# Designed miniproteins, single chains: the designs that were tried, part 71

Each design is a single chain, and the fold is of that chain. pLDDT is the mean over its residues in the fold that is shown.

## One batch from the design tools (miniprotein)

Design m2604
Fold by ESMFold2-Fast:
Structure m2604 (fold): chain A 64 residues (1-64)
Amino acid sequence: SAAEKEAIREITKEVQEELSKAFEEGLKVRKEEGNDASGKKITEKNKEIGKRAMEKLRELGEKE
């Protein structure tokens, strides 16, 4: 439905904003702790961002 598409767009915007922040934090961690630590930090943040997005999709009736 149109309402579901609009809700998905809002979730997508939130994901993009959080991914940008995670990437910036990852760049800082890379300089201080190295590439492996940076990759782990970005992966953990991406996992949390994905979980939040999936929870919102479930509220729309999408099941995973």
Scores: mean pLDDT 75

Design m2605
Fold by ESMFold2-Fast:
Structure m2605 (fold): chain A 79 residues (1-79)
Amino acid sequence: MDSDIIAEAAVKIANALLSDPKVSHEQAAQLAGEMAQAIRDKDEKKIKEVLEKAKKLGASEEDIKKIEETAKKAIEKIK
């Protein structure tokens, strides 16, 4: 159940990153994986680190906000 929530969040995050032409497929996959792990661990510091990496890669402010909201909602659903 919790793994399904994390998997759905990771897919949404990867899709948000892949919608930005400045982010490569490999970079999007790596960041989505790191975010999935941070969500699983409920690690707010790691979530912020992944968001900073996405910003450095040129992800838009809208995509960053969507990724952060997706991560927060996933953590809230994981008991």
Scores: mean pLDDT 78

Design m2606
Fold by ESMFold2-Fast:
Structure m2606 (fold): chain A 118 residues (1-118)
Amino acid sequence: SALLEEGVEYAMLGKYEEAVKAFEKAVEAGEVPDAEALFYLGRAYLELGEYEKAIKYFEEAIKLKGEADAEMYLNLGRAYLEKGEYEKAIEYFEKALKLAPENVEAEKNLREAKEKLE
């Protein structure tokens, strides 16, 4: 769909407010979102500081896809970390590292989340 494609294009360009608006209009128009579009919407909300919405859309993307990759878990962990839910952030960063043990960002964020919980 034109609105879904426009939303993904805005997100790729770093125009996250425009990406959110385009994607929400696509959903309102009765278009079925795919897992990739939901993941991009979650990332756009994360960049806008809307952490609860980011978590919701990341979880919906994972459910629709039926599986999560390391990037999905990393971004869920980031959203929980920013929201101050450190135990959940740790859980998701550990899941990301199990899928991608060499992921420097996941390891760094895991250490930060553990430090915040102490």
Scores: mean pLDDT 83

Design m2607
Fold by ESMFold2-Fast:
Structure m2607 (fold): chain A 60 residues (1-60)
Amino acid sequence: EELIEKIVKARKEGDLETLRKYVQELFEKYKDSLTDEEMKELAEAINKGDVEKVKEILSK
């Protein structure tokens, strides 16, 4: 939960280094739980700042 909030904040602030760091941590945590297709949807949702979509994907 907190990791998603940090990602959204970094994206809004345009802090690309912090964004990449937290996105990498999120992907590493969930890569065994998500399919390649779900990982792509997760990346798109993060890129758009769609917190609801991110939570939906991670709740699987």
Scores: mean pLDDT 75

Design m2608
Fold by ESMFold2-Fast:
Structure m2608 (fold): chain A 62 residues (1-62)
Amino acid sequence: MDEEKIKELQKKIKEANKKGDLDTALKYYRELQALYERRGDTIGAEMYRIGIAVTETAKKRR
């Protein structure tokens, strides 16, 4: 039932990544992880947790 919100957050992550705005991308990855956790979708939550880890690693290398 949160499909539109999920799609909107995914679009915001894509736009933030295009701009190199890693802080904004992290914010939206965390919101998506929380949404999937609330829905009991452990696999979906884990995918966004990985996205957070990758983005944090990219920040440390800049």
Scores: mean pLDDT 80

Design m2609
Fold by ESMFold2-Fast:
Structure m2609 (fold): chain A 76 residues (1-76)
Amino acid sequence: MKPTEEEVQESAKIAEDAAKRLEANRGKATPAEQIAAYVLALSALVIADMSDASPELKEQVRKAAERLRKAADEAG
């Protein structure tokens, strides 16, 4: 079963929202929160890659995941 376009869109939104929360709390995230952010970013990329979503939507997910990874790096 491949992820739906709706699931890919939702994964991008979840990653973007998580990145915004980490950016707002720079230097205050726990190691567990950083690990959760990395796992979420990777999961969003895998969901997009397994899907037949448009290249534009896949690029949106890639940017959201990259933003989340960077936010996690800067949160510690």
Scores: mean pLDDT 81

Design m2610
Fold by ESMFold2-Fast:
Structure m2610 (fold): chain A 61 residues (1-61)
Amino acid sequence: RFVISSIEDLEERTRELIARGDEAGVAALEAGFRDLVRNGSPEEQRRAQEILDEIDAWRAA
């Protein structure tokens, strides 16, 4: 439960930083999502990958 709430907060913060164009802030959170993809639960891994895909799409635009 704590783990799921934590990733939801990180998702919201990441989208806020993307909206502001804060590349440094996004890069800092990206490192955390990459860690979740390696070491998180299956649900955390899937959600972290979704956010990494959103970051990549934003940078490609």
Scores: mean pLDDT 77

Design m2611
Fold by ESMFold2-Fast:
Structure m2611 (fold): chain A 55 residues (1-55)
Amino acid sequence: ELEELKEKLKKEYLSLGGNEEKIEEMIKNLTEEQIKDLLRSFEEAKKLKELAKKK
């Protein structure tokens, strides 16, 4: 649900080097739709970062 989306978004954002206080404030006034949209973008960026981490 919404809490699960918020938690996932926060983790993805932090994984990309974002500020946790800033994302927490953003999440409070984002709609579920907006959170899902951001998650799509962050998931894509995170996958690219994971590839860069591997030997």
Scores: mean pLDDT 73

Design m2612
Fold by ESMFold2-Fast:
Structure m2612 (fold): chain A 82 residues (1-82)
Amino acid sequence: DELLKLAEYYKKKAEELLKNGGSKVLAAEYYKQAAELYEKLGKLEEAIELYEKAIKLGKESTETGHIDVEELEKRLEELKKK
């Protein structure tokens, strides 16, 4: 499935940014994109893990960016109930 390959691609991009000391906000954004794709694929365990990583990085970042941590936390809670 092309969506699964795209989700894996975004996950690897986030991991690459973190290993190279890149932007935590951008890494969180890639984890969010991957989580949304896994959610659409019905892979809820993978989606939950990636949303948790995005939330953690968003909270750790000293930069305010396009990551809405509260919105991601709410989505994560909804997914854990399904």
Scores: mean pLDDT 79

Design m2613
Fold by ESMFold2-Fast:
Structure m2613 (fold): chain A 91 residues (1-91)
Amino acid sequence: STRLEAEIDLAMVLMMLSVLKRHPMDPEEAKRLAERVRELAERAREHLSPEELERLAEALEEAAEALEKQGALEAAEILRETAEELREAAE
């Protein structure tokens, strides 16, 4: 993938995380969206700076906290695992 594709994926991830934080939804739908977020984040990872990876990890953790409060525990876990992987990649 290219840096431009990674920037598009990052923008899409941030939009999806905003939706997950603000729109309570069925836990199965939240899980599907979280899985899509993980896919896009993983694809973008190789083209992101350590600072961008750290900021994305923070955004994922914020969304996971919101999902936990909504009872979407599997979706929250996917986002927390994704955040951990991004923090490891930033080192």
Scores: mean pLDDT 87

Design m2614
Fold by ESMFold2-Fast:
Structure m2614 (fold): chain A 62 residues (1-62)
Amino acid sequence: MEEVEKLIREAQKAVDSGDRETAIKLADEAIEKANELEKQGREFDAGVLTVAAAVVKVIAEK
């Protein structure tokens, strides 16, 4: 969980610095790790973190 939150924060920092490629990569890694939380039965946490990562990715793609 903390690893996914860290990846999302790093992706947000990459967006702020104009590094869209790094932001997209970090957001994708956060989504992958959130899927692992879902497999552990933590569907609510996985859902919240996946949405947060997806929002960062959409902003980075703009």
Scores: mean pLDDT 78

Design m2615
Fold by ESMFold2-Fast:
Structure m2615 (fold): chain A 65 residues (1-65)
Amino acid sequence: GPAGLLAVVHFDYTAQSPDELTLRKGEKVLILEEVDEEHFLVRRLSTGEEGLVPKSVLGAVGPAP
């Protein structure tokens, strides 16, 4: 299975570009990669969709279960 870090969305976020995901507070995402100082590449656990999100919208991170 995929390895990664589990994070919870802390703030609602609307995608600003086609490469980003729209997220709602309380959603769980898997952090796949740190793309730059401001963004993670994440996967939505419920749908498997992948995209960029600002690091600031994510809560505490931990090892994926």
Scores: mean pLDDT 78

Design m2616
Fold by ESMFold2-Fast:
Structure m2616 (fold): chain A 68 residues (1-68)
Amino acid sequence: GKLAEEGERLLTSSNDPISASRGLELLREAVKRGDVEAAREAARRALASGNPTAQAAARLVLDEIESL
């Protein structure tokens, strides 16, 4: 969905913590709305990006999904 796509874009296109925080919140919103698989795929791609800030945010989303 659009939330997961925009969240991934913000996480992978920036090394800025503010953009990463916004991306994290969009992925969390996607999960809350039931778009869990799209959010999981977006988080996995962020982990593969090599950006440590994106990776930290992605791990938080994946941990939250695993807790469901």
Scores: mean pLDDT 81

Design m2617
Fold by ESMFold2-Fast:
Structure m2617 (fold): chain A 90 residues (1-90)
Amino acid sequence: KEKLEKIKEIVEELYKEARDDFAAGVHPAARALRIIGIALDYILENKDDPEVVKEIEEITRDILRARSPAELDAVYERWKKKIEEKEKEL
């Protein structure tokens, strides 16, 4: 369950930062650099956990591919549901 809690925190932080940047009208390149920077810090902190690193890579790619707040919200809901399903299997 420790790994799921870490993934949940990372998903929530990346989503919130991306959502706030969309709301503020931040330039696409600046949004991408911010998200990549946050993701890299988490990858470096969890480098010995391949499962956590893979999940960080996947959520980061999904967030970076979102072109609107609505697409971003859909990414967040999918990841939230995935985490909830994994929590039920424990």
Scores: mean pLDDT 81

Design m2618
Fold by ESMFold2-Fast:
Structure m2618 (fold): chain A 56 residues (1-56)
Amino acid sequence: GSMMEEKGEELERKIVRAILEKDVETVERLAKEGIELGVISEEQAKNAIEAARSLV
């Protein structure tokens, strides 16, 4: 894949790990970075943050 695809996969792994660790602040930071880089959508970012918050 392209460098952007690889960066998106790495970011997704970090977000999933933060969700499992219930680290909402890290999820919010990574989600914002993903939106700014264009590798995730705003809807995906919102869903990830809500998932992390729901597990607390």
Scores: mean pLDDT 76

Design m2619
Fold by ESMFold2-Fast:
Structure m2619 (fold): chain A 96 residues (1-96)
Amino acid sequence: SRAEELRQLIEALRAIRATLEAAPGDEAVVRSAIGTLEALARDSEDPEVREILERGVREARRLLAAGDVEGAARVLIRTLEEAIRLLERRLRELEA
């Protein structure tokens, strides 16, 4: 079920990315994404995934504090793309 858990996580991250892409100027959407990614980072057993998510969340919060909602959304989208790419690599290694 590890492969199934990774597939479910990848799909969840893709859904968050799609929501951010649809509403990059929505501060509530951006803050919700930050909270979700913080929870996923905390629950992650993969230190590389955790570091990617924590770094992205930290930068997005900095941009929100500066009033740059769209900049925060772009950082989160790039962070999600990086995390998805890493998780897809992990999934391929398990299914090899």
Scores: mean pLDDT 89

Design m2620
Fold by ESMFold2-Fast:
Structure m2620 (fold): chain A 58 residues (1-58)
Amino acid sequence: MMSLEELVKEIAKAYEEKDFERMRELSEELVKMVGEEEGDRLTMGAITRPDLALERVK
């Protein structure tokens, strides 16, 4: 996973599939790319409001 958009999509997909191990792994990569505050916020966005999270990283 290389782009912010891809990471957000994959986190949302992992959560929907109940693959929480993969979701955690992807969220750690997201934090490395955008920092702790934004990474945590985008991870929560991907889980709760994926449409809005995707618009924010476009």
Scores: mean pLDDT 76

Design m2622
Fold by ESMFold2-Fast:
Structure m2622 (fold): chain A 58 residues (1-58)
Amino acid sequence: SKKLDEKREELTKRYEENPDDVKLQLELRKELLKILNTKLSEEEQKEFEEALKKGAAK
């Protein structure tokens, strides 16, 4: 849909503007995958949430 396309473009711009922020990169990628792959988004979202938690702990 148009709304999803616009949101995806905005998230992509943020992703490109913050290449050094690994934590933000993972969050934005999770959001993009949620939009692009609704069927797989939950599994990928859980994996990203776990990865972010591990990264913060290290």
Scores: mean pLDDT 64

Design m2623
Fold by ESMFold2-Fast:
Structure m2623 (fold): chain A 80 residues (1-80)
Amino acid sequence: GIALAVLLGAAVGAAFFFAAYRAAGQSWPISLLGALAGGYWAVITMTTVGYGDIYPQTLAERALAVLLMLVGIAVFGAVT
């Protein structure tokens, strides 16, 4: 269901950030921390909570954030 889709989205977000940090030449502990931060950010973005403690600062990150916001709104629209 929708809950599973949200969880899969969060997992994909975490995997994406892990891969991005690894590609940037970061060590594995930093890559894991980045993956956790990415997963957390994806969850708060998809659920439209947006604490503001982690936010995209680059153009590419902002574009991804907009995409995740649209997905989150679409999921909540489908639930209601």
Scores: mean pLDDT 61

Design m2624
Fold by ESMFold2-Fast:
Structure m2624 (fold): chain A 80 residues (1-80)
Amino acid sequence: SIIEKALEILERAQEILKELLELKAPKEVIREVVLNEASISLHVMALLNVDLSEEEKEKLLKKMEEDLKKMEELLKKVKE
């Protein structure tokens, strides 16, 4: 389901943030990752609490996937 995918994205985002904090990543990277994680969390809250159309849910899921991809790229860069 869309909700299950959204929750998996949120869980992965939280794991990335935790890993970057453990790696003592630069403050600018942490700030960007925190903002992307916050965006993902807010979209999950919208999906759970707002009566959205399937088209609107798919748009939010795509936005969450984009935010997660940005977080994955930042993690990869820090680990290089």
Scores: mean pLDDT 88

Design m2625
Fold by ESMFold2-Fast:
Structure m2625 (fold): chain A 89 residues (1-89)
Amino acid sequence: EEKARKAENYLIMGIAFYNAGDYDTAIEYFELAIKYAEEAGNRDLLAQAYYFLGLVYYKKGDYEKAIEWFRKAAELGNEVAEAFLKRLE
């Protein structure tokens, strides 16, 4: 539960920096969110972190990395990432 709370907090921080346009800082927080979501076994938080990493790479113009992260999120059942992949075809 403590690990899941840390993952959630880091995910929120990553989203805040993503919305501010600070993509490099957003990536650092999403990587921390992934680490703690994995340690917590929380698939929903993990899928959300993968989805937002995909969005950051998409905004940076790295479409190859964006597609890879969206696929990882979709494999964990993230329907938003799955829909986004269809838009990138």
Scores: mean pLDDT 87

Design m2626
Fold by ESMFold2-Fast:
Structure m2626 (fold): chain A 71 residues (1-71)
Amino acid sequence: MSLEEGKRYFEEGKRKYAEGKLEEAVRYFEKALEIFSKLDDPEAEPYRKEAIEKLIEIGVEELKEAVEKVT
């Protein structure tokens, strides 16, 4: 695995997110995060942070929908 490979998954995740394909976006961001987390490379840190932020955003939207169904 390489920084460039992680970037490829990250960019695909962003494309899926922009298309509203949240489930596919999560899969790509998770793969990117896995790659970046295994790299001992400071250049991966900004991408790792952004991938985590995107996953949190998607998770918050899913949680909000679940709460609105119950509350």
Scores: mean pLDDT 75

Design m2627
Fold by ESMFold2-Fast:
Structure m2627 (fold): chain A 96 residues (1-96)
Amino acid sequence: MKEKLEKALELFQEAQRLALEASEARRAGRLAEAERLRREAEELVERALEIADEEALEEIEKRMREAVEKQLPAAEKAAEAGGGPEEVRELLEKVI
C-alpha cells in the first residue's frame, strides 16, 4: 500500500506544479500554453487516481484543498465539492 500511496502522491505533486504553471500562463494571456499544461496536469491526476488506494485518495484530496485555499481565487467554490475521486477532480479544475 505504501508504494501505491507514494507513487500516487508523486504524480499528484507533478500535477499540482503543472496546474500552478497553467494558472500563471492563463493570467499572462498565454492561453494555448495554459491549456496544454492543464491537460498534462489532468492526465497525471487520472493516473494517480487509477493507482490510488483509499489512503492515497484521502491524501490527494487534502493536498488539493490546501492548494486551492492558498493559491487560487476560486477556492471559495472548491470548498463546496463533494467527497471522493469526483471531489479531487473538481478541486483540480479549480486549481487549474
Scores: mean pLDDT 66

Design m2628
Fold by ESMFold2-Fast:
Order: C-alpha cells, then sequence, then structure tokens
Structure m2628 (fold): chain A 75 residues (1-75)
C-alpha cells in the first residue's frame, strides 16, 4: 500500500496520470483511503464524474472524511 501510494504521488507530480491511476488503484485495493481519494481527484480533474464518485465513495468507506465531504458536494 505505502509503496504504491508513493509511486502514484510521484507519477501524479510528473503529470503521468495513467501511471498514477495504476499505482493509486493498487494502493486503494490494499485499503489505502488516501490513494482512493487521490484516484477520485484525478478522475474529477479529467471530467469523469462517475469514476470520481466511485472512488470518493470507496475512500469514504475506508474512513476518509475528506472524500465523504467531496462526495456530498457531487450529489
Amino acid sequence: AAEHYALGKEAFKRGDYEEAIDHFTKAAEQGDSQAALDLGNIYYLQGDLEKAKEFFTKAAQLGNGVARALLEKLE
């Protein structure tokens, strides 16, 4: 989880969103709520509101309060 999250952040900083999505997806599958939140934010920035809501929901289910607040705003 921690390794994939770190790699995802590094890819995101470079603008490599496809690589960031891959790493954040793996971290989120391992229960990383921050990775799920960051994944939702990437999809939101790309205009994919359906996927953004999906990953904000996952992050909120994993205990991320920021994702819960963002999900409420997207309703």
Scores: mean pLDDT 81

Design m2629
Fold by ESMFold2-Fast:
Structure m2629 (fold): chain A 70 residues (1-70)
Amino acid sequence: LEAQAQAARDAAEAKAKSNPLVTKIKSIRVEVTPDAVRVLVEVETKGSDQQGLDVASEAGRAGYEAARAA
């Protein structure tokens, strides 16, 4: 659980930082239970609210995949 949560945070942060549209990472929230993994990422981006949501979704997905692999 702890290793999965850390893997999720690291992957989500790395993915968000890799996107040039990201100006600030506001929060990364990770919840790992035996039956579920939830990753929520909040970022500030250049451009539209939709672009910000897309970036946050991609970062969250990267975190989810890393948690499952750990």
Scores: mean pLDDT 78

Design m2630
Fold by ESMFold2-Fast:
Structure m2630 (fold): chain A 75 residues (1-75)
Amino acid sequence: MVKRVDTSLHSPELAAALLAEAAASGEVLKADIDAATGEGEVVRRSEVVNATVTLKTEYKDGKVTVTATVERETP
């Protein structure tokens, strides 16, 4: 059975910390940012031992929203 934890962060400081970690590791699944408006999203996925971590970063209206989804498989 898979246990999922979802967290949405609206703090720019916390978003920056998660972005730094995601930039250091993980596979980019989607990157779609409009150069004229600066709006869009980037999705990264990282696999660690017994968990899959997906980071979704949205840029809208001068704000950065990072959603982290952690899925853990129990043997």
Scores: mean pLDDT 58

Design m2631
Fold by ESMFold2-Fast:
Structure m2631 (fold): chain A 78 residues (1-78)
Amino acid sequence: DASVQRAAELLAKGQAAYDAGKYEEAARHFREAAELARGHDDELAATALEALARALEKLGKDEEAERYREEARRLREK
């Protein structure tokens, strides 16, 4: 599935941006990865959403981060 492969690539790019302290760039990549993985790979989508939440916490967006952590938890319960 091309969407799943692209999501994995974006997750890797987001992680590299996060490790470099580029949290806004990381959040963009993780958000796109989660969108592409939704409905195709729940584990990958949950991983991307958890990574997005971590990046958002670094940006002081704690409420938004909590919502994405809850979404990730629901996906892993399936």
Scores: mean pLDDT 87

Design m2632
Fold by ESMFold2-Fast:
Structure m2632 (fold): chain A 69 residues (1-69)
Amino acid sequence: MTEAFAELVAALMRQGRGEEAAQVIAKALSAGIDEGQLVKKVAEFRATLTGPLEEVIARAEKRLKELGF
């Protein structure tokens, strides 16, 4: 769960979609995700993301939908 939110945030930030990334962070925190763990995972994904960002976003959104978000 935390990883799916963090990957989506990292990909949105890399596309310059900072306002959407902030909304995803707010949603993750409302879902009970630890802020410190989320920040660490976002930094990790920002360093390691490869491939088309649109594909990464679509996969992360699909995973979150499967988890009920």
Scores: mean pLDDT 80

Design m2633
Fold by ESMFold2-Fast:
Structure m2633 (fold): chain A 56 residues (1-56)
Amino acid sequence: GMREELVERAESLLLAEYGGKLGPAEIRELARKVVDALGEEVRDDEKMLAYARELL
């Protein structure tokens, strides 16, 4: 569904940015939190990464 697509998108981008610092489970949890907060705004890579940084 739409949420799953957004989570997969966020997880992919977060893995590229933080994959060397965070484990796969942490990245997936972070992706879910970001999608739950931002919804479709997750498609804005800069906004998504800025929000994810606030959660770290």
Scores: mean pLDDT 83

Design m2636
Fold by ESMFold2-Fast:
Structure m2636 (fold): chain A 60 residues (1-60)
Amino acid sequence: TEHIEAGAAALRAGKPEEALRHYEKALAIDPDDRRALGGAARAALLAGKPEEAKRLMSKL
């Protein structure tokens, strides 16, 4: 939960790479967390990592 909130805050601050790190920590705890997967996919896309975003979205 804290990692998901930190990821969302980083996205609002325009820091998608930082956001991706926070969502990756959430996914290390629960790899099937849909909120973390969605946030990570969005962060990856904004960070210029479309293949990573596509992989994450395929799990949604």
Scores: mean pLDDT 82

Design m2637
Fold by ESMFold2-Fast:
Structure m2637 (fold): chain A 68 residues (1-68)
Amino acid sequence: DVRIKIADKAAEKLREAGVPDSVIEEVTNKILNAESLEEIEKVLDEAVEKGILPEEYAEELKELLRKL
């Protein structure tokens, strides 16, 4: 499933960025519970706004989402 693939990639990038597991779980759960691709992009944008996810990683994940 697209959501699972994006959640897995997001978790990988967040771990690489040194984000705590509790925050990774919060972000990945929001992705898995998203009702649309637009909601997934919104979750990624929110993570960038909060300084949790680097903008470059969010853009890579959005590009992957658009290709799936």
Scores: mean pLDDT 78

Design m2638
Fold by ESMFold2-Fast:
Structure m2638 (fold): chain A 67 residues (1-67)
Amino acid sequence: SKDKELVQLIEEDTKKILESDLSDEVLEQAIKRLEGLLELAKEKGASEEVLKALEEAIKRLREKLEE
């Protein structure tokens, strides 16, 4: 399903970002982009699975930034 494909892409991209030696500036931009996507997903009535994947991605990137 499209939802499973979106969740997989979000999880794969988040993993790549977390495994990369990225600057705080790049992490901040990634978080901002994901927050925008989460807002759009909520507006468009995305599934709970997609919303949770985006929220988890944002949380994990914020935790890495704030360490």
Scores: mean pLDDT 82

Design m2639
Fold by ESMFold2-Fast:
Structure m2639 (fold): chain A 65 residues (1-65)
Amino acid sequence: MSREELDREVKEALAVMGIAILKRIAENTTDPEERERLNKAIEEGQKLLDRGEYDKAIEVLKEAL
């Protein structure tokens, strides 16, 4: 496994974990505006993850925190 391949796998895992964390936060928030903000970030992060754009997915999810 090359370092580039390992870095890609790590970024994918981070994006997946980021989505899971934001989903849990959204489920536990009582503020409907905050929940909507988190859900939009989750949706965009998932689209980027599905496209293999892991760096962009991580940035979107990080901005939502």
Scores: mean pLDDT 81

Design m2640
Fold by ESMFold2-Fast:
Structure m2640 (fold): chain A 100 residues (1-100)
Amino acid sequence: SLEESFRADARASEEAAVENLERAGELLRDPAKRSEAAALAAAAGILGSVVIYAGDAEGVERVAEAFRRLAERAREAGDDETAEEAERMAELFRKKAEEL
């Protein structure tokens, strides 16, 4: 059904968002790769928006948690810009999960 296909797409987007955020965290270990890490985090935000539109509160909460972990890694790496953006995204997704 269309609803089953939409749920499958939302799950794939959730998994891709979390994987991109985990990869971004790994890249932050190299200061030369901060821009690549930021691009992956931005892509994860777009993917997470698909999960919001699908109404999957639990999936949105998992994306929020992945952004929070990225923020912690970014702060440890001294990348305050990526940390602040990741914290903002984590708060946004957490609030959206509560609205669902």
Scores: mean pLDDT 87

